# Ledger of designs, part 15: designed miniproteins, single chains, continued (3)

Each design is a single chain, and the fold is of that chain. pLDDT is the mean over its residues in the fold that is shown.

## One batch from the design tools (miniprotein)

Design m8487
Fold by ESMFold2-Fast:
Structure m8487 (fold): chain A 118 residues (1-118)
Amino acid sequence: SRVAELREKIEELKKYESEEDKAELAVYLLELARLGVPLNEEERELLKEGLEALIRLAREEAATSEAARLALEVLEEYKEAILEALEAGDQERLSRLSQEFFDTLERRLREAREAKAA
């Protein structure tokens, strides 16, 4: 089960305090939300912290990576809405926003690759 795999990765990453681990944790929590898994209060707080870490790391990498620059743009577009959903405990909105976030990121990364291949 992808949900079981994500849960195992999340529990392992919770043991670490690096910005990279916090950012990776946020990605897995967003994937759980996209799959319709409700996040508990601890997981919502970890996602808030991890989202800030993810944005900081993407900003650092954006100078040398087009993929990181595109990820940063999408993160900044969805940040406010995701944070509002997390604060409200709105699981339905969080699930929808997570789906839209990943769909937008995947589409923009694909379009960038296709533009360079043409």
Scores: mean pLDDT 85

Design m8488
Fold by ESMFold2-Fast:
Structure m8488 (fold): chain A 73 residues (1-73)
Amino acid sequence: AAKDIADAALRAGVIDEKEAQELSKMPPEEAARRVLDKIAEKARQNAAAGGVPGITLSDEAFAALERVLAERE
């Protein structure tokens, strides 16, 4: 579970490889919290800096991340 979150975040460019390793060792709840926090900060910075719509990560990576973090079966 935590590996899925870390892999998706790393692929999306939200976190660095070192952080992905740390997230993989965390319980899924902690990993999800960290990733969501970084996504929110990145989106805020992009909007403030250039009025860029959305987050710089790919749509596929973002959708996968949000499903793992927010949705359950």
Scores: mean pLDDT 65

Design m8489
Fold by ESMFold2-Fast:
Structure m8489 (fold): chain A 81 residues (1-81)
Amino acid sequence: SEEELFLEYLKKALSGEPLDSEEVKKKLSERLQKALEEITVLFKNRPKNLEERIREVLEKHGLSEETIKKALELVRELLKK
């Protein structure tokens, strides 16, 4: 699904792996591209309420609760280093 592809790009972006912006633009809707960009900025800046802010972004862009839960689990895994 498009949301599964979103989670793959999110994992790469948050892990510091380079993303091909042209490929992302072709494979993700504008809605998911905006969500990806906003979450990447939040993760880089590490605000005190990071998980809540990420949830707000994903809900604002209309992602499913299942995808939101998977994205938050991914964020938690990457913070455990």
Scores: mean pLDDT 83

Design m8490
Fold by ESMFold2-Fast:
Formats: C-alpha cells, sequence, structure tokens
Structure m8490 (fold): chain A 82 residues (1-82)
C-alpha cells in the first residue's frame, strides 16, 4: 500500500536503534495510556522523532499515518477477541 511505503521510506532515514525505540515507546503508550489519549501521544511521539530527518510538513503527515495505522490495527485485534 502507498501509505505503508511512505511510512517505510520515512523510517529508513532513521537508525535501526531509533526505529526500535520508537516502536517500544508506541507499545508503552498502548499499554499505559487511556484509549482517548493514545492517538495524540503516538502522533506527538512519531512527529518529534521524524522532524529530526524530515521537513515539518512531511513529518506531520507521516506521524499522522503512523498513529492512524497503529490505532486501526489495535482496534481490529480487540474486535477479533469479542
Amino acid sequence: DEKTEKISKALSKLSLEEVDNLMAEIVDIIETEKKEERYEKIYELAYNVLKKVLPDKEAEEIAKLIAELVMKKYEEALKEKE
């Protein structure tokens, strides 16, 4: 998918350690934060990491795509357990 390709290309500009840290922090947000705060916190986290390697506008767009994808996958996983 074009959205996944854009995310992959953006993440390729980060070191492997930075990507691993980002993923670990996203998991922590999902486990520790209230449902209504998860999207905003994932977005802010991804934006702050990506703005180091991307222009502000592109960092905002990719951070939003990451937050949307994570929330969608989390909600799909919960629905299958019902």
Scores: mean pLDDT 80

Design m8491
Fold by ESMFold2-Fast:
Structure m8491 (fold): chain A 81 residues (1-81)
Amino acid sequence: SLEEIKKEIEKILKEIGKLVNDPETEKALRELLELIKKEKNIEKIKQIKSDLVSLKNALENGDLTPELVRLLIKHLIKELK
């Protein structure tokens, strides 16, 4: 369901926040979560989940800097506005 996918996204965002451990990134992650909670398009939410899973995996593998994570999260925020 849409609500189940949103809960999965919330868990992924919390995991990304712990990995980056940066106040500016944490603020952007909170803004993204609030926009996700308001989104009603299930296909858009599925795409965002896929993008966030890929982002988390790249971050865990050391392929992304915290600065790049913040920029990617800000990009997703713009896509939801």
Scores: mean pLDDT 84

Design m8492
Fold by ESMFold2-Fast:
Structure m8492 (fold): chain A 85 residues (1-85)
Amino acid sequence: SAANELLVEGARALVAAPVPKEGLGEGANGLAEKFGGPKADINASKEELGEKLLESVRKAGEKATDEENESLGNALLAAAEAAKE
């Protein structure tokens, strides 16, 4: 769905943004706790935490409603844009 595509694009934008790796790990672990997924090692590299966030986002998209996916996708896009400041 378009909402699932927006969610994935939001996560990709955030992973590409100049955000601290701790934020990526917290996001991935939060989604894994809510929707079930692999727990990210918070001490891992930014690249590894980014991959874990994308995995958790894909898992969340399978279980969340389209409205939740759209809301989260927009929030991730906004966070990515804010990080460019």
Scores: mean pLDDT 73

Design m8493
Fold by ESMFold2-Fast:
Structure m8493 (fold): chain A 80 residues (1-80)
Amino acid sequence: SKEDNERLLKEAKEEIKKVLEELKDPSLSVEEKKTIKDTALTVMEDAIEKLKEVNPELAKELEKLRDEFKKEAEKIINEG
């Protein structure tokens, strides 16, 4: 349902925010930060693939969130 999709997107945004905050930890090496980013991207990509046939609209919204996450994560890693 539309309400279920909105809830799932909100939860996805909250999890993405947590990962982005973890990437700001100055005690982590660049290699460790890249591993965290790549792991999160793999989880997002797996979720998107599973949703493409069942809920293509939610899959497209998650693809947008994945792309935004990748950009922000790369910025944090390059600046830290």
Scores: mean pLDDT 86

Design m8494
Fold by ESMFold2-Fast:
Structure m8494 (fold): chain A 65 residues (1-65)
Amino acid sequence: MEKKIEELKKAAEKLKEKGLIKDFRIEGNKITVTLKEESLDTEVAVLHMAALASVAGFELEVIEE
């Protein structure tokens, strides 16, 4: 379980580095992802994050700014 949480964090950090997400936050069993802009690439990134969050036992919340 800890290993899956670490994989989730690394994936979020890589997406932030690529500019596909603006920021992310983990609180309890929930991960919140902030999008800078809505595009096909960000939609694909969100779907990938949703799959990883599900495997880690986390809920995914997506917000756009």
Scores: mean pLDDT 77

Design m8495
Fold by ESMFold2-Fast:
Structure m8495 (fold): chain A 90 residues (1-90)
Amino acid sequence: SAFEELLKKILEVIKEGVKEKLSVDEIAEKVQKVIDEEAPKLDLSDLEAMKKAQEFNLKLADLLDKWRNGEISPEEFLEEVEKKVEELLK
């Protein structure tokens, strides 16, 4: 689905960015570009997918804030994003 593709592309960008030691803001910018390109492909009538997209966006924003504040490492950030993607794609 377009929703599954969106989540997988976001996860790949985060994984690559963490591996390349990019800053939290550089990763956030790359993630936003993926959202801007992929979100128009989403089926807005799929209410379950839209709900999951909102839940993912809120979790991602919280995790980015925790990384900015030094509460989690970049590796812990990636692990938590991977867990949330796995949860939402069940």
Scores: mean pLDDT 85

Design m8496
Fold by ESMFold2-Fast:
Structure m8496 (fold): chain A 80 residues (1-80)
Amino acid sequence: LFSEEEIEQSFEARFAGYDVDGDGVITAEELREALEEVYGTEFSDEEVAELLKAYDVDGDGVVTYEEFKKYMAEKSKIEL
């Protein structure tokens, strides 16, 4: 339903929302802050680690925009 360009813009907006300090990567702390803002509640280290692991496809301990985009693109590429 969205074009590839619109999907990429959506990835950028979501990444920017998680990248609260603007350093170009999402750390576990930034992901935790974003989740706490969205849900209005405290998240456990286990919950944050599980989500970070889902995005950290290259296993480097942080989520770059390319890793985030790759993960999101793989999820959306299953025939919309």
Scores: mean pLDDT 63

Design m8497
Fold by ESMFold2-Fast:
Structure m8497 (fold): chain A 62 residues (1-62)
Amino acid sequence: SPLQWIFEQINKAWDTHSRDAFDLLAKIFMRKYQELREQGKTSKEDIEKAFEEAVEETDRLL
């Protein structure tokens, strides 16, 4: 399920990044997810892409 995939990515990020990095990732992802919901894009593929974009943005800011 999309939620199970997200939880797996969250656990991986938690193990590899500081709590500050994780908090930033969560904030960026939630922003992107809300934008997707407003656009009616709630597929697994859309959510996974938003999470990948959030990871890349977090890495650029660290």
Scores: mean pLDDT 75

Design m8498
Fold by ESMFold2-Fast:
Structure m8498 (fold): chain A 98 residues (1-98)
Amino acid sequence: KEQELVAKAEQAIAEGRFDEAVAYASQITDPQKQRELLRRIELARIDATLPTIPDPVERRMLEIRRAELQRALADPSIAPAEVTARIEERVRRLLEEL
């Protein structure tokens, strides 16, 4: 049954319907599978958005988020709070260098 929710989320990702993909992922009861799928959805959203961003600082901030999400996909046991903390630290360092 989890596989049906994953399949629906993957179809929504392929069609650019990211909000629907998040809604399907949020129904998954296994926390690690939910985290992995939510990270895949966010990566796909970032990949779709990056080419449209003219501001170099905003683009660099999304590149940082993308890199941390890609790292977290290799280990779905990594907590969302840890991913957020790493993104916040790297973004803070970027803004300090400007």
Scores: mean pLDDT 83

Design m8499
Fold by ESMFold2-Fast:
Structure m8499 (fold): chain A 80 residues (1-80)
Amino acid sequence: MEELKEKAEKLYDEAVEAIRQGNYPEAFKKLAEAAKLYLEAGDERKANIVIATLGIFAAESYLLGREEDAKLAIEELKKV
């Protein structure tokens, strides 16, 4: 499962960079994909951290009036 973990780590890093750039839709997609790959690799701890992070940003998007971004985060969470 080494290849899945490497892909998940790369996606997580890309998601963090997307968040820093304010590209939340792209970040949410990458976070969900990273969480899914961590679960497939058997790394439930990292998967849970990524899922929690996505949930926090979904909540923040609602608080900031970015309902479309929040809905995208929820839709991506459904894919995990």
Scores: mean pLDDT 81

Design m8500
Fold by ESMFold2-Fast:
Structure m8500 (fold): chain A 81 residues (1-81)
Amino acid sequence: MVEEVIESLEVEEVERTATEAVFRAIVTGKPGVSPEKLKEAAKEAVAKYLGEKHHLLPVAIEAEVISEREVEVIARALLPA
């Protein structure tokens, strides 16, 4: 089940080719959430977003803590040929 540790999720498409799309997301956690827990929740939320909004499954997801309450997620998805 998805945890309600996320306060906001902003997803941006930063690159698209004929075979691949790259998305960048900034995920803001609720106060008191640990960075490790936020990273896991952020990856799950971004994967869900891509499935629901773009019908894409990510082949790679990376997450990095960028501030006390923010994680940056980079997700790469293959496009149907």
Scores: mean pLDDT 79

Design m8501
Fold by ESMFold2-Fast:
Structure m8501 (fold): chain A 104 residues (1-104)
Amino acid sequence: SLEPLREALEEAAREAARRGDDYLAELLRRAGEAAAAGDGAGAARAVVEAAELVGATAPLGERTDGAQIAAGLEALARALERGGDPRLAEALREAARLAAEHLE
């Protein structure tokens, strides 16, 4: 059930790598692998670290790991869209949608 989220995060990681941000790509892959392994807390931590890396303010204190992942990915997407990377922002919003849908 979490394979679509892993795939969406891998797509976002490829877009981050394409723009030359290898550490952001690594954090997004880490989030996807953690989510697929059932480590929602680990996935949330990786997403929060990714948001902090780009200077985004991720909401904290969400009641579920899925809500925390979705909120962090949406914050990251808004920061990257303002920074001029709409493709990466779109990939991150798709991952946020899947996190909200499939994780509790």
Scores: mean pLDDT 82

Design m8502
Fold by ESMFold2-Fast:
Structure m8502 (fold): chain A 92 residues (1-92)
Amino acid sequence: MILSQDSTTGTLEDGNQVTVTASVMSDGEVIVNVYEVSSLGPLDGGGSGTAVTRPGETATVTVTVGNTKYRVDVKINDQGRIESVSGTKVSS
């Protein structure tokens, strides 16, 4: 069960954009989803990734946007909200 959800748009190193959603679950886990800004969610055929973390931690998600693979670091604050998004190419 989702208790709260935060969402933002992150810009990757090449100017490609991703949507980041952090969902705080009733057991204290934070589920982080990263996907293309035009995508509807984490099952969009490769333009998405998911990681599980906790408040105050950084989740690392691998996502493919267009033909480029990125490592996206999503920092979650102590309240379970998205603090920062940083993305770097995996195959630059």
Scores: mean pLDDT 74

Design m8503
Fold by ESMFold2-Fast:
Structure m8503 (fold): chain A 64 residues (1-64)
Amino acid sequence: ALSVEKVEAAIEDLKKGLEEKDRELASAALDTLGATLAVPPPFLPEELHEEARRLAKEALPLSK
């Protein structure tokens, strides 16, 4: 099950993957964030939800 902690970790991994151009790290984090956007965990802070959505959009070109 997805939790707020997993969302935070995925955001951190996606940021790191984007900064370091690590496609494998970025794609794994993007998969986790995609699942979170489809079924967000209860009590997910709005800031984290918006950050996840924004980073997922930036990472989409790397998933190809």
Scores: mean pLDDT 72

Design m8504
Fold by ESMFold2-Fast:
Structure m8504 (fold): chain A 74 residues (1-74)
Amino acid sequence: AELEELAARLEEAARAGDAEAAARYASQLKTVMSQAPPEEAARARQRFLAIAHAAPPEVREAMATAYRDAYLAA
């Protein structure tokens, strides 16, 4: 539920062109993924990639940076 809620918020932020909100939700999504079972983490990662592919370049860059920084912090 938490991963799906975060992914939905991320998708909404990306659709709105809100790079700051998208970065925040991308960071939270990656953090929760690190604590989730591998299968749930894999589904969340696929959802993240789909959202990033549809996002404007500025939002996609913000998402990628936040996701990477969250990975390095874990």
Scores: mean pLDDT 83

Design m8505
Fold by ESMFold2-Fast:
Structure m8505 (fold): chain A 82 residues (1-82)
Amino acid sequence: MAVVTITLNVGPSAPKEELEEAGKAVEEAIKASPGLVAAGTVEATEESLVVKAVFESMENAEAAAAKLGELPYVKSVEVKAA
């Protein structure tokens, strides 16, 4: 298994429309990614949200991370073997 950590450059203090758009884009991209086991928001600051997604394989996690890194509002994406 591998974990993808996604940091968004929008947090709860952002305009509601931007927060909803960012959340929906990340959720749709994660759900469209093969080998997804689980995902959820693990941390929230005023300026940032952190989402973690668990994938069955490192290959699936790396493919998901590449796609997620291209989305608007994504600050960084990290992949780690579980």
Scores: mean pLDDT 77

Design m8506
Fold by ESMFold2-Fast:
Structure m8506 (fold): chain A 92 residues (1-92)
Amino acid sequence: MTILEQDYAPTTDAAGVTVSTHRVRNLDTGETEVHTKSTAADGSSLEVHVVLTAEGVLTRKTKRGNTTYLTATLVPVTYEAAESESTFRVER
């Protein structure tokens, strides 16, 4: 299995929200996985895990600090509005 991984340096915006992002591309299956964690200045957090398959199935998991995980399966067309390169832009 050939995997390309990319960790992005954490960024902090003017509101004090720190965002960390990890992206994994599986070149053998055509899957792309993006894991984003946002932490606000008050310590609250939002974690989003998105997987796009080669078949165009988008799965999104969302976790908030002090809440349970939420999972949603999205149609690939909603992906075209999300920022990504490569697979997300081609999967329609």
Scores: mean pLDDT 57

Design m8507
Fold by ESMFold2-Fast:
Structure m8507 (fold): chain A 86 residues (1-86)
Amino acid sequence: LSLLVMRMGSSLYPKVGDIIAVLVRDRQGRGVPNARVSLYDENGNLIDEAVSDEHGIAFFEVKKAGHLRIVVESDEGRVEADIVVE
């Protein structure tokens, strides 16, 4: 299980108001549907959550700046990634 965060543009970091796509993939690079994707702030507060679609993609509007944590949970396991929002 792995996750990738996608954003369009030349900036290295997403900004508040941007929409990010979280791609949930298995070991073979295929999308994992129905994975729970949760977004936490730096203090560990849940700020948003979604379920990955048939292509393994979950979309979030970025509502908070700072260091955020993305947590993906599925029947294949759990994986996390940190992102920085400016």
Scores: mean pLDDT 75

Design m8508
Fold by ESMFold2-Fast:
Structure m8508 (fold): chain A 81 residues (1-81)
Amino acid sequence: SEIEERVNALPLPEEKKKALLEVLKRAETIEDPEKRAKYLVVELSDLGFPLNSEEAQAIYNAKDAKEAVLIALDAVERKLA
């Protein structure tokens, strides 16, 4: 999948790539936008990728779970650039 390919391309240890992929896959199953955004904010912060308020708002305002996950992945990629 696009998400798996992008995560595998990140300059991260293999264990962190697996943890990040699990977080993103779990978030994609959360239908409620508020719960999904809170889940991503908490879990990504725990992995060392704290989201700012603008990134969190963009995730909350996403049209669906897949877009929210892609916005979250974009934010992680920017923090590693």
Scores: mean pLDDT 89

Design m8509
Fold by ESMFold2-Fast:
Structure m8509 (fold): chain A 72 residues (1-72)
Amino acid sequence: DEERQRQLALQRAEERGQAAMAQVNKILAIRKENPDATDDELIDIAVKAGLDRSLVEAVLASLKAQDELAAK
């Protein structure tokens, strides 16, 4: 049944999206709670909180690029 396959695919996409947003929000919260922390310190705190190191590094790099663009 194609409809059942579509529902499963949508559920998996939604679960991945929710997980990604939750991790980004956690990284943002850690950064906000530790404004004086270096990126390495933020990565260590996030990894200690159960977040994936590679994902944390990617998110922090994206936030830096966004901050630099906003500063102009």
Scores: mean pLDDT 74

Design m8510
Fold by ESMFold2-Fast:
Structure m8510 (fold): chain A 92 residues (1-92)
Amino acid sequence: MSPVDYSKLSKEVRELLLELESHHSLQVMWLTVMLKQLEDEEVRREVRERVERMNELLEKALKSTDAEEIKKLAAEIERIFEETKRLLDEAL
């Protein structure tokens, strides 16, 4: 439950969550910048929906104490990001 007390988590879980939060912030920042360059409203809507999904997965990971669950959620976030990048490459 929030806020996450990182001092009570295992070192592995703490390091996974810190890395995930850092990577997620950079990915969302990049997508936000790319959205400002897009003129297609349908593509913009799809990218926003994917960012919302990535944020939901991050919130789920932050509530987990299971390293394997966090790794699976991180992999799903990365998959959505890569699919969204491909969508943007096709739209630009």
Scores: mean pLDDT 80

Design m8511
Fold by ESMFold2-Fast:
Formats: structure tokens, sequence, C-alpha cells
Structure m8511 (fold): chain A 58 residues (1-58)
């Protein structure tokens, strides 16, 4: 799904910016497949809950 890929791209880029660690697009996609909770996504990828919530609306 293009929507999942767009959300995962935003989340991966923001995670790398905040943590300095490389995050593959596939890793972000796997997180979105496991949970749709913005808080849990934020905890797993090191992004803010608000960022995760916005990305999931793409």
Amino acid sequence: SMAVERAATVLALESMRRTGKRVALSEAIDVIKETRDPREIGEKLGVRESTAKTALRL
C-alpha cells in the first residue's frame, strides 16, 4: 500500500534524524504492520507520538 510506504518513509527519516541510527524502510513498515498505536510506534522508532499520528494519516 502506498499509504503504508509514505507513513514508513516519514517515520524512518524522522527516527534517523532524532536517534542518528539508520532505520530501513522495511523496519518502519514492519512496525506499522504490528501496531497502529502512535505512542507504541513512537517508542519503537524513537519519534514523537504526534509525528507517528501525522504519518499514519498519509
Scores: mean pLDDT 80

Design m8512
Fold by ESMFold2-Fast:
Structure m8512 (fold): chain A 79 residues (1-79)
Amino acid sequence: EKEKKIKELIERLGELYRQLATADPETQRRLLEEIRKILEEMEEILKDESDPQKLEEIAKLLEPLIPAMRAARARLAAL
């Protein structure tokens, strides 16, 4: 169940980051708030995971999103 939850959250993050790239400023604020909530939920789930193989699998799922995450973080830091 936790693995399915993480995959769903990663898919949702990808969708939100894609929307963020073309969104107006008001929509960007709402999307960033949703992204923040998803990231917090993922952190809570990951704190319970100690299996190196599962962590590696999750890292591979997140790798395609890293450039978008960095761009979003830089944008937030610039506010």
Scores: mean pLDDT 73

Design m8513
Fold by ESMFold2-Fast:
Structure m8513 (fold): chain A 91 residues (1-91)
Amino acid sequence: KKEKLEKLKELLKERYGRIPESVEEILEKVRELAEKGESISEIARFTTESIILLGLDEETTKKLLDELLKEGLITENSKEAILEAIKEYKK
């Protein structure tokens, strides 16, 4: 489990230049990625990896995803895909 988190940390740093340390930093980085024209798939990947790395609980995760959906930064399909990926990780 700790090995997976360190791996995700390296992947996030390599792909996005920084590791988010809070829910607010995830929101800020997702907005930045959307402004740069990153695909919804890349935004969903970043969001999933960041949620797993921070160890967000289900309630906090849903609130974050609802905010991203409200701002048009992800789709309903992306929200479901992110939730499924997190469930699979917690198995």
Scores: mean pLDDT 78

Design m8514
Fold by ESMFold2-Fast:
Structure m8514 (fold): chain A 77 residues (1-77)
Amino acid sequence: KEDAEIVLNSAVAALIAHGHREQAERLRKRGLEVIEKNKDKSDEEILKAVTDEAVRLMEEAGLPGVAEAVRQVAKDL
C-alpha cells in the first residue's frame, strides 16, 4: 500500500509539473479508488493496479516518457 501511494504521489506530481493539473486531480481520485478497491489484495497487486492506472492516464495526456519513468519507479520499489 505504501509503495502504491509513493507511485501515485510521484505520478500526480509529474502531471502537475507538466501543466496537467486536471489530469493530476483525476489520477489522485482514481488512484485512491484503486487502492481502496484492492486493499484486501497483496501489496504487489495494489502497486501494479495503481501503476497501470497512472501509466494509462499519463499516456492519455500525451506523456509516454513520463509514463515510462513511473513504471521504473514502481519497478524499483
Scores: mean pLDDT 78

Design m8515
Fold by ESMFold2-Fast:
Structure m8515 (fold): chain A 85 residues (1-85)
Amino acid sequence: DALYREARERALALGYSEEVAEAIAEFLVLNSRVPVAAEEIERIAEELKPKVLERAKTVGVREAMEEGLLEAAERAIELMREREA
């Protein structure tokens, strides 16, 4: 939880939304127990890239990037939770 609090506060300080900051914090806490390979992160990013680019045309780059980061974090968290089971 100390890692969670620190990670969340750092993400908020960088200007991310509360939802994104919380997802990043949860990802980092889980990743300390169940690491996700770099190739898996790259795969998630590749899958989300076209969606983020299309979304950016409607809501702008910042909001589209935050939506993409939240979805990427949630997907990575799901993979880590499946491996804990």
Scores: mean pLDDT 76

Design m8516
Fold by ESMFold2-Fast:
Structure m8516 (fold): chain A 90 residues (1-90)
Amino acid sequence: SKEELVEEIKKLSDWLRKKLEEIGEKLDSMSIEEVEEEFEKLKAEFEQRVEEALKKFENDKEYVDELKKYRKNALEIIEIAKKKAIEKLK
């Protein structure tokens, strides 16, 4: 249902926000290499969670398309956050 889709997107967004905050809090103690590794891990875990959600809604093309759009936007947010973190450590 659309309610289940909204709930899954909220769970993904809340999880991602928490992980980005955790990386931000550790930033002062990290090297650029460690920041890159943390963001690679974050991206891999995010992609895995999105794949699970996509599989749950695989029979609903409209929901699959909405999840894919959400995924693309969230990946852009992750990449911007990574670039800002690396720039701050220069």
Scores: mean pLDDT 87

Design m8517
Fold by ESMFold2-Fast:
Structure m8517 (fold): chain A 67 residues (1-67)
Amino acid sequence: SEIDRIRELVKEGRYDEAVELARKHDLKDEALEIIMKEMRETTNQKDINRLIAAALRIIGDQLDERF
């Protein structure tokens, strides 16, 4: 499934591709949950920063859709 591909991309550190796949398939809520889970499971600050950036892109999209 597309959601399983998003999980694999996040585990591989391919966060930009995970965000683009989520946008394409309208899975932004699911992708945000996956990114937030990965963020809780990592202690690497560079990866945390990249995960925060990915989460903010999804959140930004959702705010634009409302306003």
Scores: mean pLDDT 85

Design m8518
Fold by ESMFold2-Fast:
Order: sequence, then structure tokens, then C-alpha cells
Structure m8518 (fold): chain A 79 residues (1-79)
Amino acid sequence: ALAALSREERRAALEELARRIEKRIEEELGLEVKAEVVDTEAGPVVHVSLPEEGLTDEDIDRISLIVQEEAAEVEAAAA
């Protein structure tokens, strides 16, 4: 589980997650998005910045699904 990793290992896993999210969104939707690891009081988290315009509801739903699937894969690999 990601929560069981050291801060450095968790950050590395989340940086990989951010890159996977960006790549998959680009490959499937042709959209350039920025995903970055942000430090919070709960530790590092991935923040995905979406453009203010040009997204359909279907694009938003697909991005949400990609984030969930990639997060599940990274969590499974960390177990």
C-alpha cells in the first residue's frame, strides 16, 4: 500500500503515477494535461490540472477513469 512506503518511495511512486496519467491522457484523448506531486499535511498527492475550456463531459469522465485505474495499478505494485 502507498501509505506504507517511506516519504521518498511514496513521492517516487506518485511521480510515476503523474507521468502515467499525463501519457495516457495524451495517448487516448490527445490532450496535454499537467499532473504534479504536491506536498500536503497527509503527505504527497497527485494534482491533475485540467484546461479551463475545451473539455467535454466525456473527456472529464475518461480522465477520472484513467486517474482511478492508474492509481489502482501503482497501489497494487506497491503492495
Scores: mean pLDDT 75

Design m8519
Fold by ESMFold2-Fast:
Structure m8519 (fold): chain A 79 residues (1-79)
Amino acid sequence: EMASLSPEEQLEILALMIASARRVGEAAIKNREKNPAAAEEAEKLLAEVEELIKRDPRLTDEALERAEAEIERLIAENR
């Protein structure tokens, strides 16, 4: 599946996955009092996500901002 995608399509998917992980992770950390275990796991995942961003020069701030905007649009559409 991923192997059949173009490098540009793979980057878009990766950026969306990273933006999704950041959004979900931040929400879990914000709700730590309700689920401490999920918050701890989210902090670990966010640290790994930041390392992925540093490692891949194609993951620019602009690309990640576009992915975050797309996720917000999808959430608004699906409520």
Scores: mean pLDDT 76

Design m8520
Fold by ESMFold2-Fast:
Structure m8520 (fold): chain A 67 residues (1-67)
Amino acid sequence: MKIDDEEVKRALAEMGVALLKKIAEKTSDPEKRKKLEDYIAQAEKMIDEGRVDEAIELLKKAFKELE
């Protein structure tokens, strides 16, 4: 059976935040690190507010900035 999309999206968003935190810890560029920390803070707020789709889109943008 397919799991509820909202539960799956929330889990993916939380994993994305955890991964960005690990990347930020390894980032030596202060400007890039600050930008990642800002994305992390915004995504965590969106998740807490139940705006999971917005959090996922923000996380996608943060990961693209790392390319």
Scores: mean pLDDT 79

Design m8521
Fold by ESMFold2-Fast:
Structure m8521 (fold): chain A 77 residues (1-77)
Amino acid sequence: YPPDTEVVVTVRNDGGPARLYLFVETSSKKFGKNTVVGPGPATFTWKPKGNDGILRVGAWAHDADGRALPVEVEIKN
């Protein structure tokens, strides 16, 4: 993916806030993000500053009790 690509993550949270963990890998760098989203279904958009193009994205989310939540990931140029 070209430089300045954004990652859009949607967390399917049916209730209180969720903790979102996100990583992005480029050809030269790795970026990590940890944030709280919601309550309820929430979309988080992240553009790592100075990214040289995204090769891989990982995302996972947990509720306050540590239960895994569904996560959708989209890469935008």
Scores: mean pLDDT 70

